# Designs tried in a protein design run: designed miniproteins, single chains. Part 86

Each design is a single chain, and the fold is of that chain. pLDDT is the mean over its residues in the fold that is shown.

## One batch from the design tools (miniprotein)

Design m2974
Fold by ESMFold2-Fast:
Structure m2974 (fold): chain A 83 residues (1-83)
Amino acid sequence: ADAVAAAAGEEARRIALELGLSEEEAQAAGDRAAAWTRKAIEEVGVDGLVDMLLESARNSTDPLESRTLERLAEVVRRAAAAA
C-alpha cells in the first residue's frame, strides 16, 4: 500500500507540474493523491481502486480529468505489480 500510494503521489505531482502549477502546489497535490490512494486501497483494494479510477475517467466530460485519472490508474497498476 505505501509503495503504491507513493507512486500515485509522485505521478500526481508530475501532472501538476506539467499543468504549470508551482513546486509547492504540485507537492501538495502529490501529498493529497498519496493520502487518498492509501485510503482507497484500504477500502476497496488495488483492483477496486484501478476500476474506480477508470470508471471515473470514462464518465468525466473533462478530457484533462479523464487523462489524469487514466495516468493514475496505470501508475497504481504498475506499482502494485512491482510490489
Scores: mean pLDDT 81

Design m2975
Fold by ESMFold2-Fast:
Structure m2975 (fold): chain A 98 residues (1-98)
Amino acid sequence: MELEEARERLERLIEEYRAWAEEFNARLEREGTLSEEEIEEMKRQSLRYLLEALPPLAYLQGRYAEGAEAARRLAEEAERLGDLDLAEEARRLAKEFE
């Protein structure tokens, strides 16, 4: 991965996360409460952003072993939320960092 590519990917993810967080907060303000399904969707979306951030962060910091461990923990959380596709992607990423 090139340094420029890693920076651009991380900057894009930060923008996307901020836009998502603003939309989520706007919904919470409108509804005053969240359903169990909305809470689980929020957790799954947060895990997806974390998964996408791991490769550029591991590259920029040179911390692939820590990246692999973070990806394994993310896979466990995704599996608990029933997102088996996200869990499989996270397990694959952990192996790529090793």
Scores: mean pLDDT 77

Design m2976
Fold by ESMFold2-Fast:
Order: structure tokens, then sequence, then C-alpha cells
Structure m2976 (fold): chain A 89 residues (1-89)
């Protein structure tokens, strides 16, 4: 399913961020330990990845808002990854 492929891609993005070279199985193990934080990290990774594409296709007014929100999402992604590492170590 398309949704499952998207979620697997998000897990790959989180794994790459953590230096795991896209090891999705390791991310799935961490998801079992802290599904709430991992789900947040996956969603934020996907949103950050698509943020530039969405901003490029938006109107000038919406683009400014999206760029500001993208900065916020990037900070939240870094925090979610930090929380995940703390819980799996």
Amino acid sequence: DEVEKLLDYGKKLVAERLGLEGDIEKIKEWEKKDPETMSKAILLALLAEEGDRLAAEASPEDREILERKREELRKELDEAIKETLEKVE
C-alpha cells in the first residue's frame, strides 16, 4: 500500500539521520520501545523532506508561512530523534 511505503520511507529517513544507513529494522525495534516518539519522528522526517517541495509549489504568501513552519518542524525533528536515542540506549 502507498501509505505503508510512505511510512517505510519515513523510517529510512530517520535511520539515515541516525547514521544507520537506512536500516529500517533497527527503527522498527525502537518503534516497539517508544511508538509515540518514533511515530512523531517519522512524520516530522517526512514533512521536512517534502517541506521544500511544498513551499516551491505554494503561493508567495503561503511560502513564507511554510518556510517559517519548516524551521519549527526541523527543530522538532531533531528533538524527537534525541528523545528516541535516549530511550533506546
Scores: mean pLDDT 72

Design m2977
Fold by ESMFold2-Fast:
Structure m2977 (fold): chain A 59 residues (1-59)
Amino acid sequence: SDKALEGARAAESYAAGLTAGAEAAKNGVPRDDIVAAARAGGREEATRGAEQGALLAGA
């Protein structure tokens, strides 16, 4: 696929992870558990997003 499309999909995956990680942290889930759950999903960009989202939400 076009490298630009790969970048767009990576950005979408990251953004989805960011939202999910932030929401889980707001619900009291520890950051380590959020990151472990994201890693189990097998998407690297989503995992990075989830970690960042948890950090931004104070986890």
Scores: mean pLDDT 81

Design m2978
Fold by ESMFold2-Fast:
Structure m2978 (fold): chain A 69 residues (1-69)
Amino acid sequence: MSQEEFDFEVAKAILLITSAVAAIAAENRGDYETARKVRELGDQKLAEAKTPEEAIEHARELIRYADEL
């Protein structure tokens, strides 16, 4: 596996973990609608990511999105 492929897999894992943690945090405070939206957005952004940089930026977007709801 190349360093580039490794970095992308790690970035995707970070995006997945970020989405899951944000959704669980929302559920724990009773905000099931935000949890659902964060999971849906996370899945969409994971499918759209083509580079490690995009995956990390999408993770940051998910945090901002969850924080604003």
Scores: mean pLDDT 78

Design m2979
Fold by ESMFold2-Fast:
Order: sequence, then C-alpha cells, then structure tokens
Structure m2979 (fold): chain A 110 residues (1-110)
Amino acid sequence: MKVEVDFGFEIKETGIKAEGKGTLEYDANGELVRLTGKVKITSKDGSTFEAEFETERVGDTVRLRLIATKEGIDALAEQAGARVVKREEITDPKSGKKVYKVELEVPAPP
C-alpha cells in the first residue's frame, strides 16, 4: 500500500525548517518499508535548497539516499547525526551544476 503525504518540521535550535511531499510504502503486515520524496529546506537566514530522498530499512539501520547540493547534504548529515557511507560528486549535464549523491546510515528506532 502506498500513501502520499505532505510533511513539515522545524529544528528550533538551528532555525532550519523543512517542508515536502513524500510517498510512504507499507508491506503486507502494515509496516513502513520505504519513504521517498522531495524536501525543501530553509535555513535561519532564509536561504533554501531542495533535495530528493529515499529511505529504506535494512535490519537495525535506515539507509537514507539523497541527491542535493553540498550545503544541503552537509546540513542534513549534521542534523541527523548520520554516518556517511558513500558520497559521489556528479555534474548535471543540463545545468552544469555540481550535485551530490550521498548514502547515509542512521540507527533504526527501537
């Protein structure tokens, strides 16, 4: 089963706000197995950046895959306390801008 969702949250300590749209995917037992979507992050100074994300539960960890600018990746990694597993720099052939494809590993909640 798939459910589309709008989400938003604010980290008051850093002044970072996040808003986006995603798809929640549940297995036959009703457990959440995947979350995909797009998020817009606004920093305290009003600067914004967009990221595409995918989360997948693998045992006792959650794999988070992101495609975003360097500033977006660094901010998300610091806020999540996540371990960077892979980082790949790619150039968008249409815009010529550098973007980063990153895999993060986060402990799954108990």
Scores: mean pLDDT 67

Design m2980
Fold by ESMFold2-Fast:
Structure m2980 (fold): chain A 106 residues (1-106)
Amino acid sequence: MEEEIRREIEEERKRLEEEREERIERVKEEHYKALGTYPSEERARALVATADSIRLIGLAIQKALEYKKKTGDEEKAKELLDLALKIASEKSLELLKEVEEEEKKE
């Protein structure tokens, strides 16, 4: 369970990282369509990084809820949620740090 959750969150983090530039451009386009202006590069990157962090946390919550639904074990589901949130938080901080490092390089 722990090993499986860690692997799934890590795979999602890598997928988000691979698609980052495409998603940044998409965010810029949607911002223009909604507000008539393009966001700054830094703002677009921050928005994507925030969305990525929320997605990793959401995945952790979904895994805990799925376990509760399958087993009915609320105590174990809570333990699993705490573990998954910890892993998701660690991976979210990695994504945010990578965005910050890229901004400093430019």
Scores: mean pLDDT 74

Design m2981
Fold by ESMFold2-Fast:
Structure m2981 (fold): chain A 92 residues (1-92)
Amino acid sequence: MRIEEAEKLFKEAEKAAAAGKYEEAIKLLKEGAELAAEAAEEAGDLVAAKAVRIEAKYKIGELKIKAGKVEEGKKLVEEALKEHKEAHEALQ
């Protein structure tokens, strides 16, 4: 159920971003990512939950840069890339 809601929110976020509505896209992406992460956590898949949050942080950072919030966006992108690298190294 929550996964279907998350997919809908992600699709709406992509449409908003394509239309230049970056703040709306960020809001929708945050809501979708939280639902997807909660669903993964409820299923006991903490790795999937972590991956969803990292991907969302990266995409939100990119959208903030496009919205003119360059410093906030860069920080989020850098944090997401670091977390992604650490997660990849931990799984080897």
Scores: mean pLDDT 81

Design m2982
Fold by ESMFold2-Fast:
Structure m2982 (fold): chain A 60 residues (1-60)
Amino acid sequence: TREEQTQQLLKLAGRLDDAASAGDREAVEKVLKEIGSLPGVGDDVVQSLRRHADDVIARS
């Protein structure tokens, strides 16, 4: 369902923040690939999350 897709996206977003805070670029790329594979997720969302992760890593 759409609710299940939203919950999956939120769970992956949490993993992305954890990976970015740890400076783990490989984990960041893996999570972004999983997010981009979700139905209804556009490239704009993936690009926004990539920039966020890059900013977190740069501050670490």
Scores: mean pLDDT 80

Design m2983
Fold by ESMFold2-Fast:
Structure m2983 (fold): chain A 117 residues (1-117)
Amino acid sequence: SKFEELKKKAIILEDATIEAYRDTKEKTKDIPDIVKYFEDEIKTELQIKQDIENSTTKDQLISQIDKAIQHEKDTQIGLDDLAKKYPEYRDVLLNQQTLEAIHILEYKNLKKEIESV
């Protein structure tokens, strides 16, 4: 169904977001505070992914996408703060912040597609 196709697109975006966090965590593994931050971010996205998989209505799916968008926005702020505290990792953390902006745009486009059905 069209709904199942849209759920699959949302899951692909969640997987991309989680892998980006894992990659940045590995690049920053010498700093425990940054590692802990990304472990918590991954945990949040894994829960959102599970809630997307469990969605049975368009409204439920939209709600989970809104949570993903908000989490990405909150992460952009957290990454800026970490980059100020750990200037040696600034470029790595700000590259992750750029990925957050791209993912937000992709989630917003998907939300519009879901709302149009």
Scores: mean pLDDT 91

Design m2984
Fold by ESMFold2-Fast:
Structure m2984 (fold): chain A 83 residues (1-83)
Amino acid sequence: MTIHVHTPLQDQEAAAQAVAEKAKENDSLTVVLEGGSPLDMQRLADLIVLKALELGYEVEVTQLPDKVIVKIKRSEELAKELE
């Protein structure tokens, strides 16, 4: 699933939490952050990363000149069974 988020947002923590809830409903989630300034996009991306990591998800961040892409993936259960 892919969702698009336009910055700036008045409540970035609430937005990051909403993204984390969406990640729970999907095996993988791609979040595209666009608009605002690069700093607004980076701050929201950082909050999303922190929330996803707290949930034990794998996160990949790609920074582009006009957008930030955050890919969230559920950790592979098979890998946990090996340890």
Scores: mean pLDDT 73

Design m2985
Fold by ESMFold2-Fast:
Structure m2985 (fold): chain A 83 residues (1-83)
Amino acid sequence: MPPVPVVFTADDEKGTITVENTGDQPVKVEVYDENGKLLDSAVVGAGESKSFKVPGSGPRVLTVKATDASGNSFTARLTVDAP
């Protein structure tokens, strides 16, 4: 199946993860902590970007999952050193 057309970016200075949807369909984004707890979720529209705040301070290892309307998903692990 084609991969979900998303770009994930970690920003340590802001303590954020930004998800850019480069596709033509909305995607559901879910952000999980190191223990698999859901921290935040949102729908990112076609061609849109959305930023998620990382809770707490210090280095965090997060799992970010994007799922399209067809059930295709793309998952990445990102390290954010939140302020």
Scores: mean pLDDT 78

Design m2986
Fold by ESMFold2-Fast:
Structure m2986 (fold): chain A 81 residues (1-81)
Amino acid sequence: MEEELEEKRRKLAREIASKLLTSTHVSLHKELGKEDEAAVIKGDETMREVASKKMGAKNITEMSADEFSALLDKLLKEVVK
C-alpha cells in the first residue's frame, strides 16, 4: 500500500540526494554521458530552484543529505503532485 510507496520514495529521495549533494554535476556527467548531462542539468536546476525558493531551502547543493531528502519528498508530494 502507500506505506511501501512512501518507503520507496524516501529511499529514492535519499539516493538522489546523495548523488546531487555528495557528487557534483561534473562527476555525474562522466557517468551519465554528455547528452544525458544537458537533460540532467536542466531538470536538476529547475528542481533545485523550486525547492530552494518554495521549500525555504538555501541551496540544495549546499544542504545536508537529510535536509535535501526531506525537501525532495515534500517536492514530490506538493509540487509535482
Scores: mean pLDDT 51

Design m2987
Fold by ESMFold2-Fast:
Structure m2987 (fold): chain A 71 residues (1-71)
Amino acid sequence: SINPFLQGSLDGAQALEDQGLTDQARKFLASSLRVLANRGLLDKDIADTLIKAAEDGASADELRKLAEELV
């Protein structure tokens, strides 16, 4: 299972996507993951992989599945 901080970032992005705010969801997720990595709350290599996938157009659900495979 993923840690609660990463879960919170993914849940926030999903909530924005569910409202049709896809660009805002992507920006929020990338920013949130960078903050978590900088604070040592998420492994940098995992964060970098998820940020790259998000920038390549992955949804919050796809990123959640990827995160479950990486941890």
Scores: mean pLDDT 83

Design m2988
Fold by ESMFold2-Fast:
Structure m2988 (fold): chain A 81 residues (1-81)
Amino acid sequence: MDELIEEAIREARRLAEELGGDREGFLALLQEYAKRLKPKPPEEIRELLERIRKRGEELGLSRREQTLAEAIFQVLLDEKE
């Protein structure tokens, strides 16, 4: 699990850097991740989102990077296990 959190954060930082000032590209990317998300129990998703948010805060992620990391983490969780 911690490995998935770190992977999501690394990928979010990479994508945010590649997008730079492209706000439309950022929104389009979030929509593509949203299409891949599956519904989860509220209790399960809450705990997992709190973990990634705490880690992002510790690392000083921007709001944009944090949003991407949460979306990527949810997709990785759905696709791996």
Scores: mean pLDDT 75

Design m2989
Fold by ESMFold2-Fast:
Structure m2989 (fold): chain A 76 residues (1-76)
Amino acid sequence: SMMPPGRFGDIDVTVDDSLSPAEQRRNVDRIIDRVRRALRGETVEPFSIRLRPELSPEDTRRLVEEQERYDRYLRS
């Protein structure tokens, strides 16, 4: 089944500069996993997640890729 628009709006992102690199990676991975689960039609719960104000270039590219996948889904 197609997911309704705004599903990713249930992710509340707050800025936290105290995160370790390992915590940042896990949080980026959680966002990516949630996007992929939602695109598979799985029910996902709303959640809050913390990210550093400055993302690594790698993490930024990964998040942009998943956002582009979501944008293509919304346009289909």
Scores: mean pLDDT 67

Design m2990
Fold by ESMFold2-Fast:
Structure m2990 (fold): chain A 110 residues (1-110)
Amino acid sequence: RFSDTDVKLELENALDLYKESTAYAKQGNDSLAASKYSAANILESSVTNAEGKLTLSPDLRKARIASLEASKASAERRKAEAEAAGDDQRVADLTALIDSLTARIDRLRA
């Protein structure tokens, strides 16, 4: 059994990482945004799996959604640029990324 204090501190750390992911996505740094989101998700998953029950605070859920929405908006801008450049492969890759991000957002909102 983990202490409630330790669980809370790890979830607060995950929340901060999701906020950093959102900031990087808004700056157009998709690589760092994805890295920070992945780190936050691993940390959150480690804590919630150890407790044997997924506990997602409203703030943590909102931060995850905000990060994914910022990444989706960045991908949509890049897709429009790729369409203007006639880069069909990049348009296809970005469309798949946007669809994946949309599915993840919808699942978090359900």
Scores: mean pLDDT 77

Design m2991
Fold by ESMFold2-Fast:
Structure m2991 (fold): chain A 78 residues (1-78)
Amino acid sequence: MNEENLAELLASIERETKELLEETKDDPEAQELAKQLGEKLKEAVRAASRGDVEKATEHNEKARELKKKLDERVEEKK
């Protein structure tokens, strides 16, 4: 991963995280999950940029768990 691609991916994650925070502003627990999801995605991208595939995978797996919890919380409101 080159520096330009890294900056673009981080900016994309940050933008998507801000959108999720706006969407979940009335739910503090969902906001916290969205914040943690964004952080783990950034950590995964940074690890990948260093060639640390093991750490990138670990952070991505944690991000998937956080997304599952966020999705389950949104579904509970049905």
Scores: mean pLDDT 78

Design m2992
Fold by ESMFold2-Fast:
Structure m2992 (fold): chain A 75 residues (1-75)
Amino acid sequence: SAEEERLLEELERAVEELEEKARTGSEREKAVAITAIGILAAAADFESELSEDPEIAERLRELAERAREVLRKLA
């Protein structure tokens, strides 16, 4: 649906913005951004298992993997 597509686009953008904040923000901002990325990764992974739309499910898995890669870089 258009609503699901819009939400996915917003979540994809949010991961990019959180990555930037995790790299360049204050220590408090970095901690919050890292936590938020972890929550987004877990939520995207969970929603991918529930989605009946293969394209949406794949995009959610890709989002979860990108978020996990960001976390691995930040360690």
Scores: mean pLDDT 83

Design m2993
Fold by ESMFold2-Fast:
Structure m2993 (fold): chain A 61 residues (1-61)
Amino acid sequence: VRLTPEQFEALREAALRARELGLSREQIRAIMQEGVELAARGADAATIREAMDRRIDEAAA
């Protein structure tokens, strides 16, 4: 999948945040797959960031 630099940065930030919150490798992989799928459907970096942050917060709760 071809990501814009902005989409890639949003996904990188999400992965770092998920690791900081102690999510498992399996949880991080599932969330990152969702983010890549959003990017493939044409979501912008802001939309990806918001969706990933929400999903990470829900998984970490």
Scores: mean pLDDT 81

Design m2994
Fold by ESMFold2-Fast:
Structure m2994 (fold): chain A 70 residues (1-70)
Amino acid sequence: SEEELRRLEREALERMKGETDLEKHREILIEMYRWIIDHVADREELEELLEIARKEGLEDLVRLIEERLA
């Protein structure tokens, strides 16, 4: 649901606050997006996430979304 997605986004942002390790930031983002792909994302939402993942250089996430869309 949108409410669940908004909550997840907020939680991810809170987890990233004060964290200076860029690799951990990347892990938090990937974890969040993997959850979205598995639980809430429809085809249109997956296509939007794919564009974001490509822009952000999240290659593992790009692969997961492309696999889900196939």
Scores: mean pLDDT 73

Design m2995
Fold by ESMFold2-Fast:
Structure m2995 (fold): chain A 80 residues (1-80)
Amino acid sequence: EQDEKLNTAQLARGVVYGVTTQAGAPELGEQMLKAIDETLQKKTTAEEILKASIEKSTALLRAAGLDEAADRLAALLSEL
């Protein structure tokens, strides 16, 4: 249960790191990691954490004008 949430968060962090590194936006990466940490505290299931983390991260990328990176993250949410 706890380990499942942590593993899901670690996976989400890895995806965010890859996407933000390609976009050249490490500052956005920090905001996305904070969003993942918030969902770990507020959400009860690994699926809820993953979906909420991707949604928040996608919104942050779109707000910054990084549409390509946002589309990549949104595609991952669609596959869940």
Scores: mean pLDDT 67

Design m2996
Fold by ESMFold2-Fast:
Structure m2996 (fold): chain A 84 residues (1-84)
Amino acid sequence: SFAEELREKLVKDYPESVVEILRKQAKKYKTLEDIEKALKAGKEHNNPLLIRLVLAAAIDFLEKGDTRARPLAEEAYKYYEKLK
C-alpha cells in the first residue's frame, strides 16, 4: 500500500529506535486538521524535523484506514525529500 511504501522510506533513512520515537510522537496529532496545520508550518519554516513528524503522522492515519490523509502524506513526503 502507499502507507507501506512511505514507511519503508523512513525505515531506510533512520534506525528502528528513531522510527519508533516518530510513531509515538505522531500520535499527538489527533485530527487531519492538526496534521495540515503542522505541514503548513513545516513548509513555511523549512523545518525538516517537523516535516518528518508530519509525514509519520499522515502515514499513521493512512494505516488506520483514513484515506483522506493521502494528499497530506504526499505533500509531506515531497518536502521530506527536498529538505534532506
Scores: mean pLDDT 84

Design m2997
Fold by ESMFold2-Fast:
Structure m2997 (fold): chain A 69 residues (1-69)
Amino acid sequence: SEYTKKATELVHQFQQALSKNDFASAEEKIKELRELLEEAEKQGASQGDINLIRAAISSMEKELELAKK
């Protein structure tokens, strides 16, 4: 789906930001994923797409906290 494609691209960009210790850009990618989640819910996206985006947000938040240690 288009939501899966956008989420995958945002996760990739987040990982690139973390590899450069660019925490500001990494936090922006989490914010963009949260905005994508809100859009997906408003547009009636599949539960699979919604769950994928939620899982990605949770994973990225954990990775960011670990990277800041």
Scores: mean pLDDT 85

Design m2998
Fold by ESMFold2-Fast:
Structure m2998 (fold): chain A 103 residues (1-103)
Amino acid sequence: SDSVRQQVVEISKIEDREKRRKAIVELAKKLTSSDVPTLVELTNDEDLRVRLTAAEILLHMAVEDPSLVPAAAETTFSEDPRVSNLVYGGLVFDGYQDVLARQ
């Protein structure tokens, strides 16, 4: 939705690392599975900060709701290696390595 896109863009502009991290976690808790397609789209946004912010939100959502892990794993095929490495590293750290091995 346009609302989700606007919130991700605003969070990506937060210069303070800790404030941005808290905003990412808070947004991830408010979003549902219906917002996942918008987040996946934003991992391919023209602005690197938007791509990374969307990937971090999606990763936090997947950690809190494992049913979203397959959608988060899809972003590991992003054309931006910074996005794909962030999501891949997060999923491996949280023990979802087997999901990343599936096509």
Scores: mean pLDDT 73

Design m2999
Fold by ESMFold2-Fast:
Structure m2999 (fold): chain A 81 residues (1-81)
Amino acid sequence: GKVYPVTRTFVDEAGREIVVTGDYDEGTGVLTGDAVYDGQPGTAVVDDKKNTLTVTVAATGETVTLDAERMGRLGVARVAS
C-alpha cells in the first residue's frame, strides 16, 4: 500500500491529549511516528485494523496501550489527501 504523512489527535479516557505524527501505510492500516502524550514526547503505533494506539514515552520508556476505537470519536484524522 501507499505510505502517507498523517497527523492524528486522540484524547484518552482521562482527557489527556495524544498527538501522533508519522507515516500511515494504507495496505496495513498502521500509522507509526512521533507522539506527544499530555505534553510528553515519545513514539506511537496506531493500528486501525486492531483499533489500538500504543504510545512509548521517551523519558521513561513506559508503554501505554489504548483502545483507539473509543478515541476515534474525538478527532482521528484519515489519510491525508
Scores: mean pLDDT 74

Design m3000
Fold by ESMFold2-Fast:
Structure m3000 (fold): chain A 92 residues (1-92)
Amino acid sequence: SAVEELRKELEEISEILSDNSEESLKKAKEKIKEFLKRAEENKEALKELIREEAASEGITLSDEEAEEAVERLLKRMKELAEKIEKYLKEKE
């Protein structure tokens, strides 16, 4: 269930970000924070999700490669949330 929850959260974030309104950016930031909290508490589930996605593309990841991918994704999501926050502050 944790893998499915993380997948759904990523899909929701992607859908929200398809609308560039300030309201959608605020929702995306909040959803990213929720995702980050859940992912940090469930790193193994996120690793499984990344492996499943890679396997769907014909790529087999080692445990080390999957762990590195988890850390990269978490870093990118944190950076995205920070960029959205800065953008919203500059708009005020």
Scores: mean pLDDT 83

Design m3001
Fold by ESMFold2-Fast:
Structure m3001 (fold): chain A 80 residues (1-80)
Amino acid sequence: EPFERLREVVGEEIAEEFKRLAEEEGLSDEEVKRIVDIIIEVARILKSGDPSREVVLDLTDPRAQHVVGDLIVRIAERLG
């Protein structure tokens, strides 16, 4: 389950916030899975402490960009 995978990496609070935002934005199961994979990759990079690594995000949907943007700020505050 994508929310369980996200919870393992970023913690329950951020995972529950993502679940709420995904429901509010009306994201499909496929969109949720894609966004979870992106957030997990970003969180792992932040935890690694390597500031030189560049992340390429394949996000074309403005709703997905909004959800990811909000959560990345919270992840950075928690992990950085």
Scores: mean pLDDT 68

Design m3002
Fold by ESMFold2-Fast:
Structure m3002 (fold): chain A 80 residues (1-80)
Amino acid sequence: SKEEKLKKLMEKALELLEKVKDKFPNLVERMKLLIENSEYLSLEELADAILYVAEFLEKNVPELKEEAKKIKEEAKKILE
């Protein structure tokens, strides 16, 4: 389902975010909580969480920009 694909993509977004956990520990913990509670999130809420993290990484972490962009494009593909 689209929900299952987005949940898997959330885990990939967390893996990228964990590479910079020393800079953004609160964002890592927030994303972990969203993943732990992903059973209760709508399709839109799952997509919004992924896009927020991907856009945040693109803007604030130049070394992860290309990986973040790929996650963003993958999320858009799932929603089509």
Scores: mean pLDDT 84

Design m3003
Fold by ESMFold2-Fast:
Structure m3003 (fold): chain A 63 residues (1-63)
Amino acid sequence: SAAEEAERELARAEEALRAGDREKAQRYLNHGQHWAVRAAALGDLEAAERAGRRLHELSQQLA
């Protein structure tokens, strides 16, 4: 599902951040955002909100 794809991409972003690969992390965050938007469009608002919060937290680590 779109929600599962968002979770997968955000998990990969978190791994990239732990490895110090900021460029790779940004790519996975962009993919995670894309899937979170799709989840919201499909009516999966709880999953989209959960992904949005995680996206925000991970993005703060890149700033």
Scores: mean pLDDT 85

Design m3004
Fold by ESMFold2-Fast:
Structure m3004 (fold): chain A 64 residues (1-64)
Amino acid sequence: LVERLVAIARGAGEGMRRMALTSAKIAGTDDIDELLELADRSTERLVKAALERALELARRQALS
């Protein structure tokens, strides 16, 4: 379960990175480095959230 949630969160992070690149092209901006940094921070946040959710599910399972 945990491994699957983390994989999903990492995949979403890749999607955010691609979205940042597409947005930069559309906007004609050279602020791509800032957008990529935001995408990387979002990826880390999603991984943490996935782990916290997995732990919550495990706790509920144990306590039933």
Scores: mean pLDDT 61

Design m3005
Fold by ESMFold2-Fast:
Structure m3005 (fold): chain A 72 residues (1-72)
Amino acid sequence: MLTKSDIPKLIEQLKSEDPKIVAEAALKLRELNYKFTPEQLEVLRKKGLELMDYSKYGEEGLEYANILLFSV
């Protein structure tokens, strides 16, 4: 179960080089009604575009990209 005490750890995960980890952290922060900063939103956008590389991330990447680009 996600709680507000998880927010600092999830914010730390947004700094991950793995765009899938960033996407999962962003989704969890959305469930907690966290308000992203403009800088954080730009990071999410860049990671979402990275996940659209079908040759590297496949269909799973497109699902995560949708979370970051269109529903976060």
Scores: mean pLDDT 77

Design m3006
Fold by ESMFold2-Fast:
Structure m3006 (fold): chain A 60 residues (1-60)
Amino acid sequence: MSPELQQKVEALLARYDLPPGKRQELLQAVEAAGDDLDRLGTLLVARFDLPVEDVRRLVA
């Protein structure tokens, strides 16, 4: 994962009061997705119930 993408993900997570375990699971999913932004977007919406608008802004 690029440093820029990691920073954006952490900024997004700061907006959501996620439990530590859920936050770690999400960060692992982002790392596993790598540069596949379509897969990342799908995981963030479907598995972690993040708003589509915020996810689109992250992967744009």
Scores: mean pLDDT 71

Design m3007
Fold by ESMFold2-Fast:
Structure m3007 (fold): chain A 90 residues (1-90)
Amino acid sequence: MKIAVITGIRSPEEAVAAVRKAKEMGADELIIASTNPEAVEAAIREAEKLGLKVIGIFDTEKEAIRYGLSKGKVVKIDVVGNARIILVEK
């Protein structure tokens, strides 16, 4: 099982691009860090379309990364725009 931790999202468009990239990286589940409610909503909708399960939404990158790391080990990191995608595997 692979989890993508997405941080650094600036906009709804960047959220959609980051979720698509997480799917390309082989993610099954998502953890999202954002204080932008429109970006969070866009990420959730794109995740639902791609069959990705959102398992956590956090206001801070620190909390999202800590939760992701509690689930496994980092196997890949990628970026799209300002968004960082940290892929974790059990």
Scores: mean pLDDT 90

Design m3008
Fold by ESMFold2-Fast:
Structure m3008 (fold): chain A 72 residues (1-72)
Amino acid sequence: LEEKVRAAVERANKRLDLGLSEEQKEALVAAGVAAPSKAAIPAAIYREMLALGVSRDKAQQATVVVASELAK
C-alpha cells in the first residue's frame, strides 16, 4: 500500500500547492506506511506535515485529500 500512500501524498502536494521536495514527500510516505493501521495513515501524515513545517491549516486540508485517496 506504499504506492497508494505515495499517490495520496502527490495529490495533496499538487492540489494544495504545498511545494514539497522529493525528500519531504518520501518522509510523508514513510510516516504513512509506518502507521499502525490504514485508518491511522491520515493522522500519521498530518503529524509529519507539521514536523516538516507545513501550516496547520494546509496540513488539515492535506489530511482530507489523503483520506479521500485512500478510500478509493
Scores: mean pLDDT 81

